# Designed miniproteins, single chains, part 30

Each design is a single chain, and the fold is of that chain. pLDDT is the mean over its residues in the fold that is shown.

## One batch from the design tools (miniprotein)

Design m1075
Fold by ESMFold2-Fast:
Structure m1075 (fold): chain A 62 residues (1-62)
Amino acid sequence: DRVEEQLRAARRAEEEARRAYEQGASPEESAEILKEGLIAAGVDEDVAEETAERFKKKLEAE
């Protein structure tokens, strides 16, 4: 239940971060959106930060 809600919120945060990047946001700005969305969804700050950092590096490699 809570885990499923958290996964849905995390996917939404990633979609919003990806959309921002497609609209011209920098990898750093997009990663910040993802981090904030994950924290709002209940993900631990450390995990959210690491996930956002990996996402930023992935965007920079595209």
Scores: mean pLDDT 80

Design m1076
Fold by ESMFold2-Fast:
Structure m1076 (fold): chain A 74 residues (1-74)
Amino acid sequence: MTEEQKKKVEELIDEAVERMLAVRAATSDREQFLAEVKRIADELIDKLEKEYGLTPEQAIEAASRAVARAFERA
């Protein structure tokens, strides 16, 4: 990855984390929270592969990092 691609990937991870935390703040329903986290992670994977040219492995790793950060802060 280029340095600019790395920056954009980290920005997208941070955006995904903030979206996941916003869902956590908005709902007390654990199942709804988990479903929305999965949706946000799947959207991040798709965007990273299609718009930023990441491999499936790289996109999954980035999404896993976003989910881990969200759960650590939730």
Scores: mean pLDDT 81

Design m1077
Fold by ESMFold2-Fast:
Structure m1077 (fold): chain A 59 residues (1-59)
Amino acid sequence: SERDRVNREIADELIRIGDEYDRLVELAKKRYGLDLARQILLGERPELREKLIREVEER
């Protein structure tokens, strides 16, 4: 059905987003450690999030 097709596309999109977030989390863990990585991912540390994004862009 159309709903099944849409659901599959949504699932694939969410998996892709998850993979991107996994990479961001791994980089944050290497840079700042586990506790700060969680805070960055949750948007509680905008300054560190900006720095992390710039770091990724420079590579």
Scores: mean pLDDT 74

Design m1078
Fold by ESMFold2-Fast:
Structure m1078 (fold): chain A 76 residues (1-76)
Amino acid sequence: DELLREAAEHVQKGVVALDKGDFKKAAEHFRKAAEHYERAGLDEAAEHLRKAAEAAEKGDKEAAKQHLIEAGRAAG
């Protein structure tokens, strides 16, 4: 599924940005991933990604990583 592939790519880019301390870019990628998961019908994964984006914007890398783990579990 192209939507799931695009979502996974944005998650990966967001994680790379988060690790580099680019919190704004990380949040933008996590929101893009959430949009793709929502369009794919994975609403729970999308909600966790929105929470990851919010945590990233606040500079809370640990909280962002925890929400990413939950998003991955919800996506299967």
Scores: mean pLDDT 87

Design m1079
Fold by ESMFold2-Fast:
Structure m1079 (fold): chain A 99 residues (1-99)
Amino acid sequence: MAEELAAQVDREELLREMAAVLTGLAAATSPELRALPEEERERRREEVYEAALAAGRAAPDLVAAARAIAEAVERLTGRPVLSPETLLSFASGIVLLDK
């Protein structure tokens, strides 16, 4: 049904937004990432984003996806940046504003 398809599209959009928000915030605030040369920092940012997105896609629901994304970013950058609940709320707001 169109409703199911729309929900799946919104889920993927939310996952991408959550991964982008945390990866961007971690890159800006992580001393480890900020200490890297520009070329290496760009590569690490891409790696973190892809890993976070993959973790979110593997999760059974949006709350679990937000947690998986936050855990992946924390593991790769050494710093938690947002709680899963805050991340999901923030990303949902961005997706709604983009309509």
Scores: mean pLDDT 72

Design m1080
Fold by ESMFold2-Fast:
Structure m1080 (fold): chain A 62 residues (1-62)
Amino acid sequence: MDSAELGKKAVELAKEGKVEEAEKLATLAYILASQGQGDLEEALKYVKETKEAAEELGYGKA
């Protein structure tokens, strides 16, 4: 998977409530993009969308 595919999958997993897996994939997408295997701004957008989806579902021990 390229960075964009990982980012899209992360957002989808977060919407399904698989937040831990989603965060791992979003982070991996960002790391790959930072190494030149994708667009950094696009990867950061997916990281943000994954976090927002998780927060909407009430995930996070606060």
Scores: mean pLDDT 75

Design m1081
Fold by ESMFold2-Fast:
Structure m1081 (fold): chain A 65 residues (1-65)
Amino acid sequence: SLEEKQREKQLELLLETIRKQAEKANLSPEDIEALVKEARDLYEQGKSFQDIFAEVERKIKELVG
């Protein structure tokens, strides 16, 4: 449906935003891919985009120290 296509586009944008933020934080490629995978898993578990972004942002801060 149109709604499913819009949600897929929103997820793709979220994942790219997370990747770019992690790259700016100078994280390793392995850590970046782990964060992107976790964000996708959280989305599949029914978490909101806001909750996913907040959780990933906190993890980036923990990894940076």
Scores: mean pLDDT 82

Design m1082
Fold by ESMFold2-Fast:
Structure m1082 (fold): chain A 85 residues (1-85)
Amino acid sequence: SPQQQFDDYVTQRMNDFFDRVQQVINQTDDPDVRRQLIQITSDFYSQVIDYRVQFHQGADPQVIMQQVDMIQDQSNNRIDQIVRS
Protein backbone atom coordinates (compact mmCIF):
# COMPACT_ATOMS: atom_id res chain seq x y z
CA SER A 1 0.00 0.00 0.00
CA PRO A 2 1.13 3.63 -0.41
CA GLN A 3 1.03 4.01 3.39
CA GLN A 4 3.27 0.94 3.87
CA GLN A 5 5.71 2.13 1.17
CA PHE A 6 5.94 5.55 2.83
CA ASP A 7 6.38 4.03 6.33
CA ASP A 8 9.11 1.67 5.05
CA TYR A 9 10.84 4.57 3.28
CA VAL A 10 10.81 6.82 6.36
CA THR A 11 11.87 3.97 8.68
CA GLN A 12 14.83 3.14 6.42
CA ARG A 13 15.92 6.80 6.32
CA MET A 14 15.68 7.10 10.10
CA ASN A 15 17.60 3.83 10.64
CA ASP A 16 20.34 4.88 8.17
CA PHE A 17 20.68 8.22 9.97
CA PHE A 18 20.72 6.56 13.43
CA ASP A 19 23.48 4.15 12.31
CA ARG A 20 25.55 7.06 10.96
CA VAL A 21 25.18 9.03 14.21
CA GLN A 22 26.07 5.98 16.33
CA GLN A 23 29.19 5.37 14.22
CA VAL A 24 30.36 8.97 14.75
CA ILE A 25 29.54 8.95 18.50
CA ASN A 26 31.57 5.72 18.93
CA GLN A 27 34.60 7.42 17.28
CA THR A 28 34.72 10.48 19.58
CA ASP A 29 34.90 11.34 23.29
CA ASP A 30 34.62 15.10 22.54
CA PRO A 31 31.62 16.38 24.56
CA ASP A 32 31.09 19.31 22.15
CA VAL A 33 30.89 16.96 19.15
CA ARG A 34 28.49 14.68 21.09
CA ARG A 35 26.22 17.64 22.00
CA GLN A 36 26.14 18.77 18.35
CA LEU A 37 25.31 15.23 17.15
CA ILE A 38 22.45 14.97 19.68
CA GLN A 39 21.08 18.33 18.48
CA ILE A 40 21.34 17.35 14.78
CA THR A 41 19.60 14.01 15.53
CA SER A 42 16.83 15.76 17.49
CA ASP A 43 16.31 18.32 14.68
CA PHE A 44 16.19 15.58 12.01
CA TYR A 45 13.70 13.37 13.89
CA SER A 46 11.45 16.37 14.73
CA GLN A 47 11.30 17.31 11.03
CA VAL A 48 10.61 13.69 9.98
CA ILE A 49 7.74 13.47 12.51
CA ASP A 50 6.28 16.72 11.13
CA TYR A 51 6.47 15.37 7.54
CA ARG A 52 4.77 12.12 8.63
CA VAL A 53 1.91 14.23 10.07
CA GLN A 54 1.69 16.16 6.77
CA PHE A 55 1.53 12.87 4.83
CA HIS A 56 -1.38 11.65 7.00
CA GLN A 57 -3.13 15.02 6.41
CA GLY A 58 -3.09 14.41 2.63
CA ALA A 59 0.18 15.97 1.44
CA ASP A 60 1.67 14.63 -1.82
CA PRO A 61 3.81 11.57 -0.90
CA GLN A 62 6.38 12.34 -3.62
CA VAL A 63 6.86 15.90 -2.32
CA ILE A 64 7.17 14.70 1.30
CA MET A 65 9.72 12.01 0.37
CA GLN A 66 11.79 14.65 -1.48
CA GLN A 67 11.66 16.89 1.63
CA VAL A 68 12.79 13.98 3.85
CA ASP A 69 15.70 13.28 1.45
CA MET A 70 16.64 16.98 1.56
CA ILE A 71 16.69 17.18 5.37
CA GLN A 72 18.65 13.90 5.58
CA ASP A 73 21.26 15.32 3.16
CA GLN A 74 21.43 18.59 5.16
CA SER A 75 21.76 16.66 8.44
CA ASN A 76 24.53 14.42 7.00
CA ASN A 77 26.37 17.54 5.77
CA ARG A 78 26.18 19.00 9.31
CA ILE A 79 27.67 15.75 10.71
CA ASP A 80 30.44 15.80 8.07
CA GLN A 81 31.34 19.40 9.01
CA ILE A 82 31.64 18.46 12.71
CA VAL A 83 33.80 15.37 11.92
CA ARG A 84 36.15 17.39 9.67
CA SER A 85 36.61 20.09 12.33
Scores: mean pLDDT 85

Design m1083
Fold by ESMFold2-Fast:
Structure m1083 (fold): chain A 57 residues (1-57)
Amino acid sequence: SLTDEQIELAIYLLIKEKGKITVDEAAERLNVSRETVEKAIKKLIEKGMIKEEDILE
């Protein structure tokens, strides 16, 4: 399974490639729960790496 840091990095790179993502798309691509994705998104926003508007859901 992916570590929390690996999930955060993967979501960050996916947003940089696509501009915007949905929580469901990230969960499906990484084979993790929506809750895991939402936790990673919260951490990335807290770190200033992404914005809330980068997430479509």
Scores: mean pLDDT 83

Design m1084
Fold by ESMFold2-Fast:
Structure m1084 (fold): chain A 86 residues (1-86)
Amino acid sequence: SEVEKLVKEAEELTDKAVEALKAGDEKKALEYFRELAKVAVEIDKTGDSKAVVKMVGLIMRVVATLIDNGLEHLIPELSKILKEAK
């Protein structure tokens, strides 16, 4: 289904964002955050509760990675990107 494709895209973008953060490439990570936010909007529009919960989990994984790598200063940027996409 389209929902399954969106969830897979969100998972792949989350992995790319996490790798960019671990590599110290903040600019690339912010680009992936913007792409992930667009996919999050599309998932939200489907009304699929399981997909929405999965998406929240992926965002929490990004936040955990930011905290674990001393990049908490990027949490407001991630929040802004997520709000601006909706």
Scores: mean pLDDT 88

Design m1085
Fold by ESMFold2-Fast:
Structure m1085 (fold): chain A 90 residues (1-90)
Amino acid sequence: SEEEGYELILKGKKALDEKKYEEAKEYFEKALELLGEDNPEALTGLGLAYFHLKKYEEAIEAYEKLLKLYPNNTLARENLEKAKKLIEKE
């Protein structure tokens, strides 16, 4: 349900705050299943979880999907740039 999806987003955000990045990833993945693959909050959270897990390619894919759906989203563009710069510094 939509209510369950947003509950999962809140759990994912809490897991991010607690640095439980694998749990955060799982919550945001489940939220996308319930709310739709284009949900911006779940995509943003999933990208952040991948970033902290050092899964930079997956983080970039999530941010690129978010930016493709919401091309004027400055936060998505900034997060994409951060992920790309981190790969370039490796």
Scores: mean pLDDT 85

Design m1086
Fold by ESMFold2-Fast:
Structure m1086 (fold): chain A 62 residues (1-62)
Amino acid sequence: KPVLARATEVIPKAGPDDLALRKGDLVRVLEEVNETTVLAENLATGEVGLVPKSYLEVLEEL
């Protein structure tokens, strides 16, 4: 089930699979890749990529 979350800090794109985020960006979590990392969509840009879970504040399930 997709989850709505918010970026708690700025995350620059470090690699080709990473998602770039600004602090306060809303993301839709699409899939849990592993214990520490999710695949998410940045709702402001439409980009999809990998994000560390520690940088996200879960707001609600969609």
Scores: mean pLDDT 77

Design m1087
Fold by ESMFold2-Fast:
Structure m1087 (fold): chain A 59 residues (1-59)
Amino acid sequence: SAEDKVLALLEAFPEAEFSVRELSELTGLSQATVSRALRRLEAQGRVVRNADGRYRLAL
């Protein structure tokens, strides 16, 4: 799934913060698909969004 692809990338770089565009380019998914996956992962408490709109793995 899109969520699994996004999560796997974040788990590979747990200290890094990524924009929707960066995750789109790295996963090959559209920005709309990445944004939707990130919103679901954030709702699940699995990722966190900073004040600049960048996402990282929740620790």
Scores: mean pLDDT 85

Design m1088
Fold by ESMFold2-Fast:
Structure m1088 (fold): chain A 66 residues (1-66)
Amino acid sequence: KEELRELILKAIEETTDPKKRRALLVYLSYEIDGASLEEIAKTLHISVSTVKKLYEEGKKIVDELL
């Protein structure tokens, strides 16, 4: 879990695309930190459907890193 967290954080630091950075942060918050999609949506002031899309994009990026 910590190894995956470190990998994702490094990817966030290396990413120049702000949309990819947001997707990785959403993935990290949901999968590693245990936040719900509804909590993330509330924190970011966006819809749950947008959080789901960001999560799926983040998952694709992480899957490519592994």
Scores: mean pLDDT 80

Design m1089
Fold by ESMFold2-Fast:
Structure m1089 (fold): chain A 60 residues (1-60)
Amino acid sequence: GELSPEEEALIEELAETLHEKFGYNPEDVIKYYKEALQSGELTLEELEELLKKAKELGKA
């Protein structure tokens, strides 16, 4: 895709976090956020904030 390695790494980490904490399918998460970043519906900064929140909610 046209995503940077940094964007791809963040999407993978988000997919893993959402799978572990909420049971989301990682493939579906990756597909959704990849398309959202490519279309401009979501910014890299918003993705970073979402990942931080997901990690906080799933904190042991």
Scores: mean pLDDT 79

Design m1090
Fold by ESMFold2-Fast:
Structure m1090 (fold): chain A 72 residues (1-72)
Amino acid sequence: LKEKLREAMENNDSEEFSRLLLEMLRKSLDDPEAREELIEFVIELLKEKYGINEEEIERIRKALEELFEQLR
């Protein structure tokens, strides 16, 4: 799923990206592995775009985990 999201983004396919993102979000609510994939995808994007450090990565990861717990 994570790789398909990247491909949709690279192809500038907004419809496919939105569809895949929604599927991953839905799966992330029930499946810890899907949740981890989504969190890793977000962290990789932030790391590549903004060059965040390890402490910032840990804070973001925890914030995302809490967000997913709230959405359950």
Scores: mean pLDDT 76

Design m1091
Fold by ESMFold2-Fast:
Structure m1091 (fold): chain A 80 residues (1-80)
Amino acid sequence: DYLEKGKEYFEKGEYEKAIEYYKKALEEDPNNAEAWNNLGEVYLAQMKFDEAIEYYQKALELDPNFEKAKRNLELAKTLK
């Protein structure tokens, strides 16, 4: 599962590989709100706030009730 692989690499701090696997998950299912949110988390960890915000907004467009993505979006906006 590409989503699980992305999480594994993110936990190890291998951000480039995490991004690659989350993008593969999105190639299989572009409506995967969790993959969009997780991609945002990788960019947030790299202090790439604008990209993180964009990906969290994508997750919320797909799932407006995604509480984790709402919290992540608020955090990214306050840190920017």
Scores: mean pLDDT 89

Design m1092
Fold by ESMFold2-Fast:
Structure m1092 (fold): chain A 84 residues (1-84)
Amino acid sequence: APVAEMLRAFAEGAKTAVEAAKGTPEEADALVAALEAAAATEAQRAGAEFARGALAYVRETGEAGLAEVEAALEAFRSALEAEE
């Protein structure tokens, strides 16, 4: 289902941004670039774009933005479970 594909892509994007934020700047950029390179569908490209924006947001806001992205990840995962 298109909704489940989108939720999965956004969950992967949020997860990538959270993991990236915990590493070095070089590791962060490499993780997001790898997600972008792996994106084959429109949903996956949207998820990768979300990861890039979320990482930028965390870099600007620090711990508060990281907590918001972690909450978004949980919300996307819960919504995906409800769809499947």
Scores: mean pLDDT 85

Design m1093
Fold by ESMFold2-Fast:
Structure m1093 (fold): chain A 99 residues (1-99)
Amino acid sequence: MSEEELEEEVLEALVRMIYAIGKIANDPKAAAELLEKLLPKIKSKRARALALYYLGEFLAKAGNKEEALEKLKEALRLAEEAGDKELAERARKLIEEIE
């Protein structure tokens, strides 16, 4: 495994950790801000789709509906490109709930 692949795995783990902590802390704004800061470092389509999906969920909970939809639609596109069918379905369902 390359250093680049290892870095992407660490970034994906950080995305999942931020999501878990954000839910426990019930602070969707702080969680969204952390994910926004992490996004520019993520190059993997799969990890980026996951980060955008979680960001969209937190933005929706914070009341930022329009921004949430933008992030979720990007997450859906990237999940489909990455072949992550489960993440793509989750993104579609959340988009339908918000729209």
Scores: mean pLDDT 83

Design m1094
Fold by ESMFold2-Fast:
Structure m1094 (fold): chain A 70 residues (1-70)
Amino acid sequence: SAEELLAEAEELLERARELLEEAEKLREKAEELKESDPEKAKKLELEAEILEGLARIYEGVAELLRKKAE
């Protein structure tokens, strides 16, 4: 049903939000380590980028579900 598709889209958007919050924490940690441990800082930045990419995928799927609910 359209209602089920919209509910699933909302769940995916909430998961995307959680991934973006985690990515922000990783970016903050990377900034803290930038001078003391630049290699670890770069790894955390890459991990944040991966989480941001996954969040975009979840947002894209949510948009498709919303479109299908029409």
Scores: mean pLDDT 89

Design m1095
Fold by ESMFold2-Fast:
Structure m1095 (fold): chain A 72 residues (1-72)
Amino acid sequence: DEGLKELEERVEEGVRLVKKGVEEGNPELVEKGLEILREALELLKRVGAPKEKLEELEKLIEEAEEALRRIK
């Protein structure tokens, strides 16, 4: 599935940016990662991705939002 593979790659990129932003104390990188993760979540919902995958991504977004509030 071409669309799912592309979305998986976007999720990985978003996670990497969030982790880097948190480690560096850079809120701009965390915000960029969050934008990517939120877009990927909406697209995954539209294509009917498995519930477990959606829940995992939602948790990553929540953790990233909390981290952003701590550094912002």
Scores: mean pLDDT 82

Design m1096
Fold by ESMFold2-Fast:
Structure m1096 (fold): chain A 80 residues (1-80)
Amino acid sequence: SRVDFIIDGGRGMIDSSQTPQQGVDRVRAMMSYARNTLSPDDVLQVMDSIRQHVQTQPSDIRQAMMTVIDRYQSQIQQQQ
């Protein structure tokens, strides 16, 4: 599915992140792409999958990416 394609690509981008800023930029790019191409429910599915995969990353990169994910989740919840 399109959702699975985006999740698979996002995981690859996250795994190749070498700095907290690269991780943040990649999460932002993935969420922006998902929001422009998917339904709101599918965007939440992408976000949940990305959140789970981010837990496998080094602690500094993980913390930076989680902060961005939490802000996107809050924004989506406020729009509903």
Scores: mean pLDDT 82

Design m1097
Fold by ESMFold2-Fast:
Structure m1097 (fold): chain A 68 residues (1-68)
Amino acid sequence: MAQTLSADELLEAARTDPELFRFAGRLAVHEARKHGLPPELVAALEEAIAADDVEAGVAVMRRVMAEL
């Protein structure tokens, strides 16, 4: 059952699945840190994931993808 989703498909699926949202958020934090993205962007993403703020989290994840 393991299948690779595109980033957009993962984000849309994450909007309805809290566990997938947290997984996508952790992956985005890892990628942002690995590529040296701004620490405020990482902090905003971590806060959104911790709060299960899907709207804010998806917006920050889209920003991370645009900067990669």
Scores: mean pLDDT 75

Design m1098
Fold by ESMFold2-Fast:
Structure m1098 (fold): chain A 74 residues (1-74)
Amino acid sequence: MLELLKQVAFSPPDEEAARRIVRLMTETEEAIKAGDYKKAVELLKELKRLGEEVGAEGMEALDKALEIAEEKAK
């Protein structure tokens, strides 16, 4: 699952967007490591929205990570 997050390449337009991406990625990784998959689902949806906003490659890896997190959140 963490390896799927590494496949996503964001195209931030500025340093503030880049910092927001780094923070959100870090929070997502920590939620996954803690086994807090309900929080990971929320954070992954936020990352998907951000990727659509700023542009990203590997969005299919985000979709796969979200599916896995939703299954584990049951």
Scores: mean pLDDT 81

Design m1099
Fold by ESMFold2-Fast:
Structure m1099 (fold): chain A 79 residues (1-79)
Amino acid sequence: TGLELFEQGKYEEAAEELEALLRGNQPLPVADPAEAFLKLGEAYKEIGKLEEALEAYRIALTLKPDNEEAKANLEEIKK
């Protein structure tokens, strides 16, 4: 899965897989969509796609406003 690719440090492949997963059919085949968008944003950040990372973090925060990890990552990119 895209989350497994992220855990393996394969960030470009993780971003591609997570993007495909999250743009798929409803309901989303993930237990925590906010976590999936957070990991997508982290993968984009690691490969230097900062604009895409920012958008993914914003979506994660829309789903879970109190996610401290997403807030911290979003503030880091806004600098």
Scores: mean pLDDT 74

Design m1100
Fold by ESMFold2-Fast:
Structure m1100 (fold): chain A 66 residues (1-66)
Amino acid sequence: LPKEVQELIEEAEEAEKQGKYEEAARQYDLASGVLAIIGAVTKDQELLDLAQELLEKAKEALEKAA
């Protein structure tokens, strides 16, 4: 896993823990987008699956922010 993506996930988890759901959603969405591009270019199904999981977490956090 790229360090930059791991940092985004950690920032999202910390933001979610603090109730900053909009910030968490943004970080999860960014991490998902980066992994989706890398997974598509490298044909890495595990990265594509992780990108989808992070996108779902972003949607859940955004719903909690509303």
Scores: mean pLDDT 84

Design m1101
Fold by ESMFold2-Fast:
Structure m1101 (fold): chain A 74 residues (1-74)
Amino acid sequence: MAKEKAEKLLEEGKRALKEGNLEEALKKFKEALHAAPDRETRARALRGLGEVYEAQGDAARAAAYYAGAAALLA
């Protein structure tokens, strides 16, 4: 249930990113991060946040989120 909710939010975030709605994508990935029941799902949400910031041109913030995702899986 918590995993299903987080996965749906990740899907919605990826869709918003694809459609260029960066504000909606950011919101959905943050909600997915909050709902994430395990490290794997949390890492996926952090990568999504990194992709949003990269799309916004914020390379430094994107790098920080990608590093955070990698650290969860180390």
Scores: mean pLDDT 84

Design m1102
Fold by ESMFold2-Fast:
Structure m1102 (fold): chain A 73 residues (1-73)
Amino acid sequence: SPLELTVKQARVTVLLSEAYFLLKYHPNDEEYRERARKLLEEAEKLVDEIEPYDPEFSKKAREKIEELKKKLE
């Protein structure tokens, strides 16, 4: 449903924002880095579910996930 899609999109946005915040302000803390990894994994699963319904949102979300993953290398 459109409501279910909107909720999943909002969840992805929250997960990516939290991961960004943790990596920006705690870049060398392994506990916060591990939390960020788990947030990105959850976001990636939701993006896979969204992709058949909103490929444009999913493309932009994947680009952000990749950028944040580079900070974890």
Scores: mean pLDDT 89

Design m1103
Fold by ESMFold2-Fast:
Structure m1103 (fold): chain A 79 residues (1-79)
Amino acid sequence: MMKEAIEEVERLLREAVELIINNGDESRVLELIERARELVEKYQIPEEEVKRLLYEALLRLARHFGDEEAIERIKAAYA
């Protein structure tokens, strides 16, 4: 179902962010991102929902690294 697909995409993106934060395997990060992309395409997840999920993931990553410039750019791009 679409709701379950959205929850899975959110989970995959959160796992990818956690791996990046913990200096995990880059290949695994790319696999998680590709899996999320497949689910977006397969279930025709709305662009506005994908944008929201990406905003949350990117903002968490930028905040973890204390990258104020990235935080400002992400807010501008997704506003």
Scores: mean pLDDT 81

Design m1104
Fold by ESMFold2-Fast:
Structure m1104 (fold): chain A 69 residues (1-69)
Amino acid sequence: AEEALAKAKEAKKELDAALERLRAAPPEEVPAAIGEVLAAIGDIIDAYLEAAKVDEEAAAEIRELMGLP
C-alpha cells in the first residue's frame, strides 16, 4: 500500500513534467510529448490498480492526489 502510494506520487511528478514538455513542444515534437503524457497516465493507473488489490484506503488516497472523485 505505502509502496504503491509512493509510486503514484512519482508517476504524478512524471505526468506534471510530461505536461510541461507538451506545452513547450514545437509541432514536430508534439507526438512524442503526447506519448510521454500517456505513458505517465499509464503508470498512475498501474499504481492505482496495485493499491486497489491490497488497500482500498490507499487507492482512495491515490484518487484524491490525482484529483479524481
Scores: mean pLDDT 76

Design m1105
Fold by ESMFold2-Fast:
Structure m1105 (fold): chain A 98 residues (1-98)
Amino acid sequence: RAEEYLARGLTPREVATAFLVAGDLHIVAAEVDPENARDHLEAALGSYEEAARIFKELGDEEGVKAAIKHLERLAQVAEQLGYPDIAERARKAAEEFK
């Protein structure tokens, strides 16, 4: 999936940043669309994990820290919306990238 964006002439850092933005949009979607909240939170988790992976491969410590913060926020939102399983997965992902 990241390879599709690289083929469009984006740098790996720009691709990682785009995944953070995509995750943020999915969190907003989960909050305003409760019937599809789980799918949106799952998509946010995947987007933030991919961003963290790319930043880590680049040695971008600041980018990794940003992705970890986004994963921690996702965990809080998931718990508030009643998805503790997604919250636990988000916390584990944040721990793995530290």
Scores: mean pLDDT 86

Design m1106
Fold by ESMFold2-Fast:
Structure m1106 (fold): chain A 60 residues (1-60)
Amino acid sequence: LEEALRRAAEEARRLEELYRAGEISPEEVRERAKEVSRETGVRVEVEVDGDEVRVTASLE
C-alpha cells in the first residue's frame, strides 16, 4: 500500500508537470491517471481548469 501510494503520487506529479509543459492533453492526463489507478489500486482523481491540472492520489 505505501509503495503503491508513493508510486501513484509520483506519477500524478509527473502528469501535472507534463501538462503544465504543454506536452500532454487533458484527455491524455485522464487516461494515464486511470491507468495508474488500475496498476496501483490507489484512487487517482484529475481536475483540469484551463492551464492548471490537479492530480490527486489517495487511499479511499
Scores: mean pLDDT 77

Design m1107
Fold by ESMFold2-Fast:
Structure m1107 (fold): chain A 84 residues (1-84)
Amino acid sequence: KEELLKKAEEYIKKGREAFEKGDYETAAKYLEQAIELLEKALGKDHVKVALAKYELSKAYEKAGNFEKAKEYREEAMRRLLAAT
């Protein structure tokens, strides 16, 4: 579990670095890998999964994939709003 979380954190960091460099396609790929690991470690309903999906939605928006951006944003917002 802890090893999966550490690896997910590394992928999130790499995704954010790619996003900052304008490589939105690579950012989305790293964030997708991070989400898969977070879901395995914490379950699909965890707030950390929702936060990573929100970051992925921003990467897809910048990459011009508005359909996937909307899908992941809606998934993230459903969980984040339910957490309040």
Scores: mean pLDDT 82

Design m1108
Fold by ESMFold2-Fast:
Structure m1108 (fold): chain A 88 residues (1-88)
Amino acid sequence: GAMAAVQANIDRLRAELERLRSMPLEEQIKEAPKYPLAVVIELARELLRQGVTPEQVVEIGKKAGYEKQGEELANIIELLREGDRITA
């Protein structure tokens, strides 16, 4: 029933995150808008932990022809960076 549906959704989100993780940063920027927000937030957390800045994501996105996608992902990274500063 409902519990099986919840587990199936979690398994799907995990698989989607693994697919997005396997891509180079330029392709992650391009593809991120096609993924569920929960998956994109987890990608943004990992990029922030790796030292990737919102400014770098915007620059890479513009250079690759994915300016809007880069700005959207950069905004998520910036919100997470601000959250880390509040809790530090």
Scores: mean pLDDT 85

Design m1109
Fold by ESMFold2-Fast:
Structure m1109 (fold): chain A 114 residues (1-114)
Amino acid sequence: SMEEVRRLVEEFIKTVEEFKEFVKRAVERSDLSPEVRKEVEELLKRIEELVKKLEEALRAGDLAGVVETAHEIVGLAAEIAELLAPYLSPEEAEELRGLLARMVALVAELERLA
């Protein structure tokens, strides 16, 4: 149902916001190269734009657009995770992996409803 899709999208956006805040804190704590910092900041901006696109697809009832956009967000989040991996403690890496896994699981549930 569209109500189930809305609930899953809301949980997905919440998880993306938690992911973004984790990444911002990690960037501020870590001695990242200027090149890595710039790439992470650019990927975060792209995620922010895709979240707006996701919300618009949801309002339009465009389930295919919701799934496609959520997949794009997960792909960018995975790129950020790879870029940050050398700079994270084992505990931070596990927390980041958990957030990414949560996003992946929510996209799988959205695909099941498509």
Scores: mean pLDDT 89

Design m1110
Fold by ESMFold2-Fast:
Structure m1110 (fold): chain A 76 residues (1-76)
Amino acid sequence: MEEERIREEVEEAFEEAMEELGKAVVLYHSDPERGKEAVEEALREAEERFRELGEKDPETAKRYLEKLREMVEKAL
């Protein structure tokens, strides 16, 4: 089903974004300047990807993007 596929794509994008942001957060704690740049880059890439996914399922994409941002805020 198209709806199931887009949900899977959003979840996959979320997992990939979390992996990249996790690496950036670890870098932020050891090297704040480089880590901050890495976090900003990873978030920018995630926002672009979720924008595309939001064209098909805006509610699910928005929910996962908000969750991703919240997790980053708590980690920093």
Scores: mean pLDDT 78

Design m1111
Fold by ESMFold2-Fast:
Structure m1111 (fold): chain A 90 residues (1-90)
Amino acid sequence: AEEYYLEGVKLYDEGKLEEAKEKFEKAIELDPNFALAWANLGVVLAALGKIEEAKEYFKKAEEISGLSPEVLFAQYLSENPELARKIAAE
C-alpha cells in the first residue's frame, strides 16, 4: 500500500495526474483504511476537474481518519519535512 502511495506522490509532483490516480487507487485497493491515500486521490481528481468525485474521496478520508482534509495535509507535511520546505520555497 505505502509503496504505491509513494509512487503516486512522485507522479503527482511530476504533473502526471492520471498515473498518480492509478497508483493511489492501487494503494486504496491494498489498504482501504489508508486515509491519506483517499485524500490524495481526491486532490488528483480535483486537479483533473472531477470535483464531485474529489468531494466523495475527501469525505471517505474524513470518515476513516476523523480528520478534515486540511488537518490530514498538515500532518502529511509534518511527517515529510522536505516536501514542506519545497512548498515553502515556492
Scores: mean pLDDT 71

